# Designed miniproteins, single chains, continued (3): the designs that were tried, part 8

Each design is a single chain, and the fold is of that chain. pLDDT is the mean over its residues in the fold that is shown.

## One batch from the design tools (miniprotein)

Design m8264
Fold by ESMFold2-Fast:
Structure m8264 (fold): chain A 78 residues (1-78)
Amino acid sequence: GKEEALRLLEEAREALREGRYQEAVRLLEEALRVAPEEYREEVIRLEMDLGVEELKRAVERTVKAREEGSLEELIKKL
């Protein structure tokens, strides 16, 4: 229910602080899944407030680093 969703959001925030990005994403998805329909909009809003933007930036940075690293490795290998 609502209380369970709020608990999961709190756990997601803690995971983000600790750099556990994959766990944070899982917890956010779980929070949306257990939230009652009437509270889904508020849960989404809190999800954004709790650093979904930070998580998104971290994921984008990781993907970019991987792509750039792969490209540099490809160039190095000739």
Scores: mean pLDDT 64

Design m8265
Fold by ESMFold2-Fast:
Structure m8265 (fold): chain A 55 residues (1-55)
Amino acid sequence: MEQEILDQRLDVGAALLKTTDLSISEIARRVGFTSVSEFTRLFKERYGVSPSEYR
């Protein structure tokens, strides 16, 4: 389902934030987001913190 696919993309993004030195912009693009702002918003909704705070 769309929500489950989105959650999987965010989970991959979270793993990349912890295991790589890639920028947030690069991670957003790698997991299939067209904008960093959209990735940041959805990540914060799922994890309660921004990608930069999560790192």
Scores: mean pLDDT 77

Design m8266
Fold by ESMFold2-Fast:
Structure m8266 (fold): chain A 64 residues (1-64)
Amino acid sequence: MVAEALGVPLVDASTPEGRAKLAEHARQLLEEAPEAAAIMLRVAIELAEREGDAATVEALRAVE
């Protein structure tokens, strides 16, 4: 799951609110640990692409 890859398994990426929370969490991770966060974000985007979740891909790519 994309949320699990970002360390927030309780966030529901199938909702607009959940996707916004994932993007905000990814931004916070990039500020705190940019190298590790960049890897986690890349993995999360790849997972969303494999699941066909274009909305989550767009939200996470906007963080990059």
Scores: mean pLDDT 72

Design m8267
Fold by ESMFold2-Fast:
Structure m8267 (fold): chain A 67 residues (1-67)
Amino acid sequence: MVEEAKEEIRRLGKEMIEAIRAGDWEKAEEYARRMQELVEKHRDSEEVRKLAQEIIAEAARVYREKQ
């Protein structure tokens, strides 16, 4: 279900951002990959795509702040 996928994407996104803040780039990349696989499975869902884009934008912002 799309709703279940959105919840999992939110969890993976949170873990990815936390890994970025911790400087654990390998974990961040792994979480990003898992999130992308879920997005690909639900590629026809605007909601899933929009959610993933928002999480990626936030992750990029956090990465730039950490420099």
Scores: mean pLDDT 81

Design m8268
Fold by ESMFold2-Fast:
Structure m8268 (fold): chain A 72 residues (1-72)
Amino acid sequence: ARAALDALSAREREVARLMALGYSQREIAERLGVSVATVSRHRRRIEAKAAAAGLTLDDIKRAVAQELVEAD
């Protein structure tokens, strides 16, 4: 899971964090000041990188959620 997170760019990790927090693509776009199409592109890249590592998007979300829990 961590190796897949390390493969993500800083922006892709930010999108993954917001998705783990339950934000929609529209809400993420608004928060990041980008278009919904840009968020969708980042999400597809995250999914492709997860799949390349033998992981699912849910595995990435769980790993990010675990980091958020540790931060308290």
Scores: mean pLDDT 76

Design m8269
Fold by ESMFold2-Fast:
Structure m8269 (fold): chain A 83 residues (1-83)
Amino acid sequence: ADEYLAKGKEAYEKKDYQSAILYYQKALAIDPNNVEALVNAGKAALKGNNPLLAVEYYERALALEPDNEEAKKNLEEAKKLLE
């Protein structure tokens, strides 16, 4: 799990948002309840111009951790991009 999270973050920093999403999805395949992977996948989806996917990841994060302020803020931003 930590390996895929680290690779996802590295890809995100290189602006390779598609690879970042794939690595976060691999982390989520191991632990579907990994809130950090869900939030980071949402951030990568937003940067990759996929706000629908970002909404899905942030809603999943908030279902697990309703008080997650980063997920709440980013969900609001993603929803605004959906018109």
Scores: mean pLDDT 86

Design m8270
Fold by ESMFold2-Fast:
Structure m8270 (fold): chain A 69 residues (1-69)
Amino acid sequence: SMEEVREWIRAVARRAAALTRDLSPEAQEAVREALVAAIRDEAREQGLSEEEIEELVREVEAELRRLWA
């Protein structure tokens, strides 16, 4: 379900942030870009709408910003 996908994405984002919190801002930006690209590709393959994909991307970016702050 979309809810299970969202929870999975949040878990991945939290882990990515935790593993990269002590990296430089440049390295963190590279991680964000790679993760967002991977999420867009996977969500599109799963048949999610563009609106749903953008919502997932926003959730991931917000989580990364919070954990890296």
Scores: mean pLDDT 80

Design m8271
Fold by ESMFold2-Fast:
Structure m8271 (fold): chain A 82 residues (1-82)
Amino acid sequence: MAATPEQRAAAARAASAWLREHGAEAVAGLGEVRDGVFRWTLKVQNRETGEESYVLVTVGPDGTATVRDASAEEKARLEAWV
């Protein structure tokens, strides 16, 4: 199932805010929907140091967005597809 336009917009806003706050840019992403929740795992790179990390953006069916560090499993899934 695809994410709704509202979920994608909320995810983009949350990701953009997080990236700006951390001086990072997104270099890859993997999106999926489970039980009405949009999960978007991002590989991000710090603009000053070049250090790479992984974050998860989650948007519920109500449009509530959260950002956290990706788990080892979420990172492995993204790396398998890029």
Scores: mean pLDDT 81

Design m8272
Fold by ESMFold2-Fast:
Structure m8272 (fold): chain A 55 residues (1-55)
Amino acid sequence: SPEEKIAQLKEDLERVRKKAEEILASTTDPAKQAQLRASLERYEAHFEAEIEKLK
């Protein structure tokens, strides 16, 4: 079950990452791009920590 939960979290993270990349690609404002990247990094770190706890 932990392996299945980890796989699901990885899929969810990939979806979030892909969506963020699409938004970043359509955003030309450097300040907004920087803010979005910072938010994505924090979000990714949180998901990675959750995955680590399930191992």
Scores: mean pLDDT 81

Design m8273
Fold by ESMFold2-Fast:
Structure m8273 (fold): chain A 74 residues (1-74)
Amino acid sequence: TDAENRQTAADSMRDEGLRDARRLREQGLPEHAEQVERYSRLGAEAIRRGDVDGASEHFQRYLEVLEEGRKLIE
């Protein structure tokens, strides 16, 4: 069902966020780690409730934090 598909997508986003946060902490970027956890959680919540616009916004913020972190360790 659409709800089951949304739950799978939400779980995937949350799992990716936790993995990315762990990597960022290992790289000495704990503040960026906290931000990716936050946006992955908010995005997963939006996905679960079918809030497409909210999910998209939180995912964009998530990607921005990942890119910022990457630039800091280059």
Scores: mean pLDDT 87

Design m8274
Fold by ESMFold2-Fast:
Structure m8274 (fold): chain A 97 residues (1-97)
Amino acid sequence: SIKEKEEELKKRVLEIIEEAKRKREEGKPEEEIIKETKEKAKKIAEELLKIQAEKALKEGKEETVEKYLEEAKKKIDEIAEEFAENGIEEVEEIEKE
């Protein structure tokens, strides 16, 4: 089900945040952590896009699907970058108490 796929993606988001925290504890450079987190976030964003497209197709909105895919692809990198920065920032706040 679509709901199950969304729940799996949420779990992977948490795993990415924990991995970033672990790498920071190991003394990895912040730029390296951000880059790796951004790559993983982009992959999740692409899977979310596929779920939304599948939902639209099941509703018989094929024209909407193509328009959605074109617009979303242009924003995936920006969304992934924002997510990576916010995720790392949240982890840092947790470490600060």
Scores: mean pLDDT 64

Design m8275
Fold by ESMFold2-Fast:
Structure m8275 (fold): chain A 59 residues (1-59)
Amino acid sequence: SDLERLREKIKEIEEKIKELEKKLEEEPSKELELELQILEGMKALLEGVLALLERKEAE
């Protein structure tokens, strides 16, 4: 289902965020910092879409 696929993508992004945070702690990089910001933005967007879809499923 679209809901399950969306939840899986959110989890994948969370894992990538954690990996980038560890890399930034070891060796700070503006490129990695930008990539982290992009992933955090994508996660927020996907969580918003998930919340909207879950509300429609409950109705």
Scores: mean pLDDT 82

Design m8276
Fold by ESMFold2-Fast:
Structure m8276 (fold): chain A 99 residues (1-99)
Amino acid sequence: MKAEEYLKEGRRALSEGNLDEAIEAFKKAVEIDPNNAEAYILLGRAYLLAGRFDEAVEAFKKAVEIDPNNKEAYTLLAEVYRRLGRDDEAEKAEQLAKS
């Protein structure tokens, strides 16, 4: 299966509330295409919805490493840092989202 097909499956699983299925599909997508920033954003979103905040941070950090101009990834990273009580890191990510 191609990365794009796993992204489609993951998006469907997310829309149905099947978080574990979405996470597995997005993990397969990033294994096939490790330079796809959007795939890491989707993986991070699935982790965030599942309450797996440390894993969400790592996924969003990968997205910003691949695409440093992705303001959405910084906004999501800031949200996860706030949920973890990491307010200094959240503030830095919020500033990068505005830059």
Scores: mean pLDDT 86

Design m8277
Fold by ESMFold2-Fast:
Formats: sequence, structure tokens, C-alpha cells
Structure m8277 (fold): chain A 76 residues (1-76)
Amino acid sequence: MSDEEKAAAIARGLPLLADPHRSVRLTAAHGLAELGEAAVEPLAALLTDPDPGVREAARYALRRIGEAAREALAAA
């Protein structure tokens, strides 16, 4: 997957983390986690979102990315 395709996938996935349906948010979080390190910075920014559902989905995605995301989670 190219960097352009990753950026497009992140741009499409991030709004879905604010979806009213938890299943949609978790599916988007899974997809963003599969993009790996490229998704870490935008997901870390969502850890301060006022919506607890968005924060939960962002944390879920960062945990799935694993060690690369641990530094971002520790900073939140």
C-alpha cells in the first residue's frame, strides 16, 4: 500500500471513530490499526477528544498497533 493510499484510508477511517454505532467505531479502529505506524499520530490526537467513544476507539487502535503506539499512549 502506498503512502498516498494509507493517508486516504486514514482520512476515511478517522470520521468513523465518531460514529454513533460502537460496531462501526471498532471496525474503523481495526482498519486504522492495520495501517500501523502511519495511523499513530492522528489516533494519538483523538485521545483528547471530548467524545469518550472516540477516545475508546483510538485507544483500541493504538493498543492493536502495539509497541510503536505505546509511546503515544504513555504521553496521553
Scores: mean pLDDT 77

Design m8278
Fold by ESMFold2-Fast:
Structure m8278 (fold): chain A 78 residues (1-78)
Amino acid sequence: DYSVELIKKSLEELEKYPDDPLAQADIYAAKGVLADREGKFEEAAQLYEKSAKLYREVGDETLAENAEKFAKIAKEKA
């Protein structure tokens, strides 16, 4: 899946910035998407919840709310 390859490449790029808290939030969100696509819905929900917490800590309420919505959807599929 081409989309999965693009997400993995984005993760490699984000991991070059380990001290960026926004990059950490994006990493967990991307890992959540990959887990969701693999049918690992429980893992996806946990990753989205971690991402939401990090987005809220950096003050991005919109991205935090979006991650919380994805976590709820993943929990419903689990």
Scores: mean pLDDT 80

Design m8279
Fold by ESMFold2-Fast:
Structure m8279 (fold): chain A 98 residues (1-98)
Amino acid sequence: MDERAEARAREAFDAMEPVFREQAKKLGLSDEEIDELLARAREHAVQSAVRLARKYVEQGLPEDRAVEIASALAVTAAALIFVAEMDIKSGKLPDIRA
């Protein structure tokens, strides 16, 4: 299960990577900043997909359905985080971290 959730999340995230890269370049981010943000978002997607898939199987969902739902939600959450971090790095959104 974990390997399937990880593989599915990576596949889904990698399919979206060109869109994320294009948007970040339009905001004026450097290739180095984009690569760092993408690597971080991808790792979050993978970790979240594994965690959510395990939780859904524990709740009685079939493994195939749990992996599908968990990977979709995890990639969506990672995409939202990526957009927020792009806005912070471009100065569009204030960084409120201490």
Scores: mean pLDDT 79

Design m8280
Fold by ESMFold2-Fast:
Structure m8280 (fold): chain A 64 residues (1-64)
Amino acid sequence: EFELEVLLALAYMIYGIAKSDKGTSKEKIEKIKELVDRMEKAAQAGNLEEVERLFQELLELYKS
């Protein structure tokens, strides 16, 4: 339960950083938001495995 909250908090932080960065494209920001929204839904379902998987996808997208 605590781990879900930490991963969601980190995901929202990444989204906020990307949104504030003038060098990040609108399309990339929208894709990051989509992943954050999917993590939120998985967390509401209590699916830690899916939240962890989506968080890894978010990190790879953010790095690209």
Scores: mean pLDDT 82

Design m8281
Fold by ESMFold2-Fast:
Structure m8281 (fold): chain A 89 residues (1-89)
Amino acid sequence: MEVIKKAEEYLKKAEEALNKGDVDTARKYIDQAEKYVQEAKDLGYTEEAKKLESKVYRLKARVYAQEGKVDEANSYAKKAIELKKEVEK
C-alpha cells in the first residue's frame, strides 16, 4: 500500500538524517512519516500502522536524546516499547 511505503521511506530518511547529526531534517521526515501512519490507520491498516508508529516513537526518542532532552527521550522510548508489545500480543 502506498501510504505504508511512504511512511517507511520517510522513517528511513529520518534515520539517515539522525546518523548525520541533522536533527532538524530528521524531525521534518518524522513528521511526514507520522502523517502517513495516521493515513494508514484511517484506511484500516491498524496493525501495520502500529508497527510504523512504534518506529516513529523510537526515532523521536533519538531526536530528544540528541537534543539532551532526556525525560522526553525516555517518554517516547517507553511509548515505542508499549506499542510494540500491543502488536506482538
Scores: mean pLDDT 84

Design m8282
Fold by ESMFold2-Fast:
Structure m8282 (fold): chain A 93 residues (1-93)
Amino acid sequence: MSTEELIQKAREHLEKAREALENGDYETALKHLREAVDIASELADQGKTEEARKILEEVLDLAFELMRKASPELQVDAAVIAIHAATLLAALK
């Protein structure tokens, strides 16, 4: 997949995650956040560090918002996503 296609796909997943969060569809928000993290990891592997950083920072913001709003079970899933995103961010140079 091209870098431009990955960036566009990540932005689409982040937009869908925001919409799902606003609608109280926390399961759908979690799925889109996981997809965005996977894409950010691929971008980092391609040396697109700044693009990966921007996506991961947005994932963290949305994951923390989800943790504040969701049930305890979904809060754990959101925390796992936040830890993964933070770990990837720390690995970026």
Scores: mean pLDDT 85

Design m8283
Fold by ESMFold2-Fast:
Structure m8283 (fold): chain A 61 residues (1-61)
Amino acid sequence: SAEYSAAIEELRQWAEELRAQQPDISAEEMRRALVERARASGLPEAVVALLETLLDREVAS
């Protein structure tokens, strides 16, 4: 839990930096980039699936 919490925080910070560097990035592109980075960071499939679900809910609102 604590280990994955730190990795998720890093992903959130990276996403904010990416958005700052690329203001025109679409929500779909951001979502794909986050999921790919999460996989590359070695996060478990269950955590990646949770991240995808949270991003879907964000876009659906």
Scores: mean pLDDT 73

Design m8284
Fold by ESMFold2-Fast:
Structure m8284 (fold): chain A 72 residues (1-72)
Amino acid sequence: SAAEKRREETRKRIIEAAIKLIEEQGVKNTTMRKVAEAAGVSVRTLYYHFPSKEELIRAAVKAQIEERAAAD
């Protein structure tokens, strides 16, 4: 459905924003607030998709590994 597609696009945008911030400033300096701002979503929307910073970081690392594996 269109709603499912929008949820998937929002989740992807959040993950891409997290990856960029981690690459630019490291994990320690990457906050949920900065990721939400970079992704263009509310902090509430970010926590709906990723209940913790740890879950967001794991998703970002997994996405990077899968992207690099697909490029090989």
Scores: mean pLDDT 84

Design m8285
Fold by ESMFold2-Fast:
Parts: sequence; structure tokens; C-alpha cells
Structure m8285 (fold): chain A 95 residues (1-95)
Amino acid sequence: SEPSEEELEKVKKLLEELRKRVLEKKLEEAKSEEEKKKIEENFKKIEEAEKQLEEAAKNKDEEKGRELQEKIRKEYLEENQELLELLEEEYEKRK
């Protein structure tokens, strides 16, 4: 069965909270101002790519949606492996 809009909103808020926590942790562990800027830029690119995915889904552009998903997976999620691990851990805890 398809999740309700209310359930989707809860998942979205959870993802935003987890992303903020990973960002804060990485910024605390950063050893230089240049490293901090790179971390912030990478997270901004993830947010931009997610917005583009939402727009592609709204327009029912399956080809563009697939291309954007591959780009996010390759360029952003692999760089943020810690975010994926924390997301998986948090999903287990909230079951």
C-alpha cells in the first residue's frame, strides 16, 4: 500500500534532522576552514539535487529522474557514507 502524505512528511522531517546531525558532526571533525567549506558545499549540492528530483517527479519526467538519482548516488551519497549508515540505524530504532 502507498504511504499517506502524513507518513511521507514524517519521513522527510526525519531525513532533514539526520542530515543536519551528520553535517554538524563532520564540521566538528573538520581540521581546517577549507575542509569545512568543502563539507558545506557537498551538502548544498545534495539539497539541490533532491529539489531537482522532486521537480522531475512532479513533471513525471522518468528519464531525468533516473539520471538525477544516478548522479546523487555516485557524486553525493558515496561521499556521505556516514549519512547512509546513520539513516539505516535510525530507521531500525524507529520501527
Scores: mean pLDDT 66

Design m8286
Fold by ESMFold2-Fast:
Structure m8286 (fold): chain A 68 residues (1-68)
Amino acid sequence: SVEEVLEELRERLRELGAEEAVTYVGIMLHEYRKGRISKEEIIEGLKELKKRHPELGELIDEAIEKIE
């Protein structure tokens, strides 16, 4: 599920000490659970996160592939 993919991504980001990315994914997960953002908006948000943190690109791309 989208929620499981985002939770797994958040844990992996936490292990890397990527605090801003952890917060960003946490906010997206919360908004998605509340029905305020769509799966499409999650994918767009992850692409924006990748632009800001290109070093996390492979991990973010894995998450996008699992959601699509």
Scores: mean pLDDT 87

Design m8287
Fold by ESMFold2-Fast:
Structure m8287 (fold): chain A 55 residues (1-55)
Amino acid sequence: MEEALNTINDIGHAGKTSSLDELLANLPEELREAAREVIDRMAAAGREAARRLAE
């Protein structure tokens, strides 16, 4: 059971999720909030672009 979770975590880590999380953790609270909003906007823009490409 742990093996499956470890594999999923490794895939996430391969996407540099761990490095991003560490960067966010080391940022001041103010910058962390701003970074979250930027990431959310980028994710929304990516989904919109994918939707338009699917058309």
Scores: mean pLDDT 63

Design m8288
Fold by ESMFold2-Fast:
Structure m8288 (fold): chain A 111 residues (1-111)
Amino acid sequence: MAAPPVVSNVTLTLAGPSTVAAGAAVTATMTATVTTAAPATLTVTLYVSLNGELVGTASKTVDVSGSATVTLSVTFAAPATDATVTGIVVATDAAGASSAPASASLPLTVV
């Protein structure tokens, strides 16, 4: 059995200024390094939450030999009040083995 993939070096970025109007479109972009023990095709999924409530998901398939950098984005509407944006990334191989989740969080100020 091949070892499961590993997700590391996660960085979460929000598009535009740190302050947004309620209802404005906000894009959360997460970049992560995915590592495999052997060449594999991975499905990398991003989950984005506001104060623990899921607001969007994105996924892509990537071919990895050793390591690769993966970038995923989710666009959501800004809430009526300040929130914590959390991105969680999981990589899954073709056999169904999944990485431990890796996460990053940023404050979002709503005006």
Scores: mean pLDDT 82

Design m8289
Fold by ESMFold2-Fast:
Structure m8289 (fold): chain A 86 residues (1-86)
Amino acid sequence: VSEEELDREVKEALGLIYLNLGKQAMEKGDYEGAVESYEKAVKLFEEADPNSPLVAEAYRNLAEAYRKLGDTEKASEYEKKAQEIA
């Protein structure tokens, strides 16, 4: 395993941790905390592989959190970003 492969795997693992923290925050009604966790997940997944389905999943979850906060503009923006990823 190269340093680049190890870095990618570490970023994906950390992204999954933040994605799950965001999902737990959503379950508890902490939509602001969910946004923060999902934004960290997006950044980590994008740094690992910007075309990964994990990026799309994180964007969809982020959009849902923004909808719960009443930010329909950001929700629509992130849903569009998710759809643009294969």
Scores: mean pLDDT 84

Design m8290
Fold by ESMFold2-Fast:
Structure m8290 (fold): chain A 101 residues (1-101)
Amino acid sequence: SEEERKKHEELLKELGITDEKIEKLQEELLKTKKEAIKYYLLGLSYIAGEDFEGAEEYFEKAIKIDPNFLEAYKLLIKVYRILKKYEKAKEVEKELKKLFP
């Protein structure tokens, strides 16, 4: 519905998923060839397509490659909450606090 579309657009804005941010990440990927950034961008694309399970998979892959990827942890926690996987969200929040005390 139109109401569901507007709610999704508001969610993307709240998550900070903007064309400018995606463009900057694409430029960084081209320069650095960092696979963690590639998987992070794929996760963002899945959120844009309302596939939160796909977003979960790719943010988990980004973190596995780069355990210091703060932004991937933040979005993974939010994706877990959207999916109502609250225990997994808490586990990732604990890991985040250990890495960034």
Scores: mean pLDDT 85

Design m8291
Fold by ESMFold2-Fast:
Structure m8291 (fold): chain A 70 residues (1-70)
Amino acid sequence: LKEEALELIEKAAKASDSVEAIQHLGEAARALREGDYESAIRHLEEARKATRSPEAQEHLERAIELLKEA
């Protein structure tokens, strides 16, 4: 779960051209490694809003869904 979500975050970062989205992705990955799933989900939702890449948005949606089921 955690490793799968981190992989999706990495894919979203590679697909995104938004500095603001990338910053939120970094905060989400950090929160996830610390076990703070609520903070991670919040940052992923903000990254999804900030990114203009449909591919990044798809990866973020999957990551958010996985963490909500945790």
Scores: mean pLDDT 81

Design m8292
Fold by ESMFold2-Fast:
Structure m8292 (fold): chain A 61 residues (1-61)
Amino acid sequence: MPSLSEILEGLFNMASELLNNTDASEEEILEKIREYLESQGLSEEDIEKYLNWFRRELAPD
């Protein structure tokens, strides 16, 4: 099982790729992030934490 730091690096790389893809909606980006985190074995609490962080970053104030 990858370490938390490896999971977070993979998440950051995935998010960077998705954010550079103008074809993807916010909902599609968040869904792919959720699928990635679930595949890495993160808890639902940790998944929600990271999804909420990305949701704030994708939605301007």
Scores: mean pLDDT 72

Design m8293
Fold by ESMFold2-Fast:
Structure m8293 (fold): chain A 96 residues (1-96)
Amino acid sequence: LNEKLAKAYFEMAEYLFSKKDYSLAYFYLGQGYLYLKKYEEAVEYYKKALELAEKNNEPNEIIANIYYHLAEALEALGKLEEAEKYRKKAKELLEQ
């Protein structure tokens, strides 16, 4: 099931790249790697999605969602302090 879900996320990412929706495409790459339990790659792609979402001034709800998923992957890697930092940033965005 996880490999099937990862494949679906990777296929959606390819579609989004073709539509030039780069932030969402990188987010779905992160989701695919998260389902494969490749947490370091998931963190890398969530960070790329975050950088582009912030640069494009996307809604706070979208940016907060990326922060929460990034924190989840970091927690899976045992990087608890970094994960908590990103959860705090997500909460700050949603308090506006």
Scores: mean pLDDT 87

Design m8294
Fold by ESMFold2-Fast:
Structure m8294 (fold): chain A 69 residues (1-69)
Amino acid sequence: MEKKVKEEEERIKKDPNDVEAWVNLGKSLAYLKKYEEAIEAYEKALALDPENKEAQSLLESAKESLEES
């Protein structure tokens, strides 16, 4: 999943307003159990698109995983 993180980081570097890239970055970081970093990525996605239900659900899940860890 390191390769996936790098691909999404490059995508964001080219277009920092790409909501999907931020959501995918968060998913990849969560898979690596980097929940704090995943939360930051999802919060950025929600800053760009506050109505993104997927990002909202993933943010809640990542926060819950962080608290249970």
Scores: mean pLDDT 81

Design m8295
Fold by ESMFold2-Fast:
Structure m8295 (fold): chain A 56 residues (1-56)
Amino acid sequence: GSRVRRLRRAAEVAEENAKFLKELADKTGDPQYKKLAEQSEKVAERYRAEAEALEA
């Protein structure tokens, strides 16, 4: 359904954001970017899990 598609897309966006933030953390050494990257990874995991549960 459309909800599953939205959750998968949201997970992809969160994964891209996490990658971008990790690169910023490595470049700047700013611990805030590292925390934001970890948060975005958790958000992506949640969206993927929700999408998988809806398709089970």
Scores: mean pLDDT 84

Design m8296
Fold by ESMFold2-Fast:
Structure m8296 (fold): chain A 118 residues (1-118)
Amino acid sequence: SYLEEGKKLVKEEKLEEAVELYEKAIKEDPNNAQAYLNLGIVLEKLGKFEEAIEAYKKAIKLDPNNAQAYLNLGHVLALLEKYEEAIEYYEKAIELDPNNEAAKEELEKVKETMEKLK
């Protein structure tokens, strides 16, 4: 499948080719939340943060219980210094997966950064 071939290309660091395969997966199945999540991850690795945000938001719309999509969206928003929005998505990721230590650590870092900016 295009989704599995795309994952293989990501492991081989062929990120632009992986984007093309995930876009083909989405064209075949526009409701494939996993394809949007994987597209967002690759776009983020390419530094295409606005496009990654769009892909993560689509993944969340199709699968609102995907803690990973909320975590990844929060992370990209924090990279863009949109700290208040990042906090909301990290809190949602923790709500969906309370054992996610990465989400808790990123949330704490963003809160500390915001406190220092006051």
Scores: mean pLDDT 89

Design m8297
Fold by ESMFold2-Fast:
Formats: structure tokens, C-alpha cells, sequence
Structure m8297 (fold): chain A 66 residues (1-66)
């Protein structure tokens, strides 16, 4: 779906920002990607896996900003 494709694009951008030490910007993009995944009309199993992955990445970045 278009929402899932956009979410994957945001994840890639967030990964590049995190590599540059721009953790706050990366966190914003991961959170936006999570919102898009939650809104996407995709199978529940796919949605659950994507949400778990994004939640883990968000938690890792939040710890770096602590």
C-alpha cells in the first residue's frame, strides 16, 4: 500500500539521520512511520511485525536522548 511504502521511505531517512547523530529528527520520522503503519490497510500479522520493529527503534533513540 502507499502508506506502507511511505513508512518504509521514512524509516530509511530516519536511519541516515541517526547515523549522522541527528537523533531527534530520526525519532520524529520513526514516529511518523509508526503512525502510517497503524493507519495502513494491511494484514494484521504484517502490521504487528512492523509496529514491533518501529517501537524498538523508537525506544533505542529515546535512550540516546536521555
Amino acid sequence: TALLEEAQRLVKEAEELAKQGKYEEALELYRRALDLVRQADIPEVVKRVAEADLTRKIEELEKKLE
Scores: mean pLDDT 83

Design m8298
Fold by ESMFold2-Fast:
Structure m8298 (fold): chain A 62 residues (1-62)
Amino acid sequence: MDVEKGNKLFEEGKYDEAMEYYQRALNQDPNNAEAKRNLGDVYKAMGYNLIAKKLYEVAKKL
């Protein structure tokens, strides 16, 4: 639900709104690797490359 809505917002370039939905998904399931990877994609798109890298590393371990 929240990941799917976040994905739609990310496709529309609404990065702040996409982050809110991915954060909701992670609040429900902290081990949601898809939500962590997609949150990393948002941070990368916004220019926060170090934050994105850390999110990808955590997602890979899940």
Scores: mean pLDDT 81

Design m8299
Fold by ESMFold2-Fast:
Structure m8299 (fold): chain A 84 residues (1-84)
Amino acid sequence: SVKEVEEELRGLKEQLRGLLEKLKELVEQGDWEGVQKMIEAFRKNLPLLRQYLQQVKAKYPEVQPLVEEVLAILDELEAFVDEV
């Protein structure tokens, strides 16, 4: 269970990093339609993602450092999205 949660958190961390990189690429290319679609998808899923992370942190204290790493990337994504 803990090992599965760690794997999910690592996968999520990689997905969020990939999303940030893709958003930066689309902005650099001037693909504003692509940027808007990704931002809309991100904003729609953000509350569910934060809820999941809060639940994981409460249930599995041992993965708290990894949860905090994911939250840091999520905060960076939110900051980027708010500036675009």
Scores: mean pLDDT 86

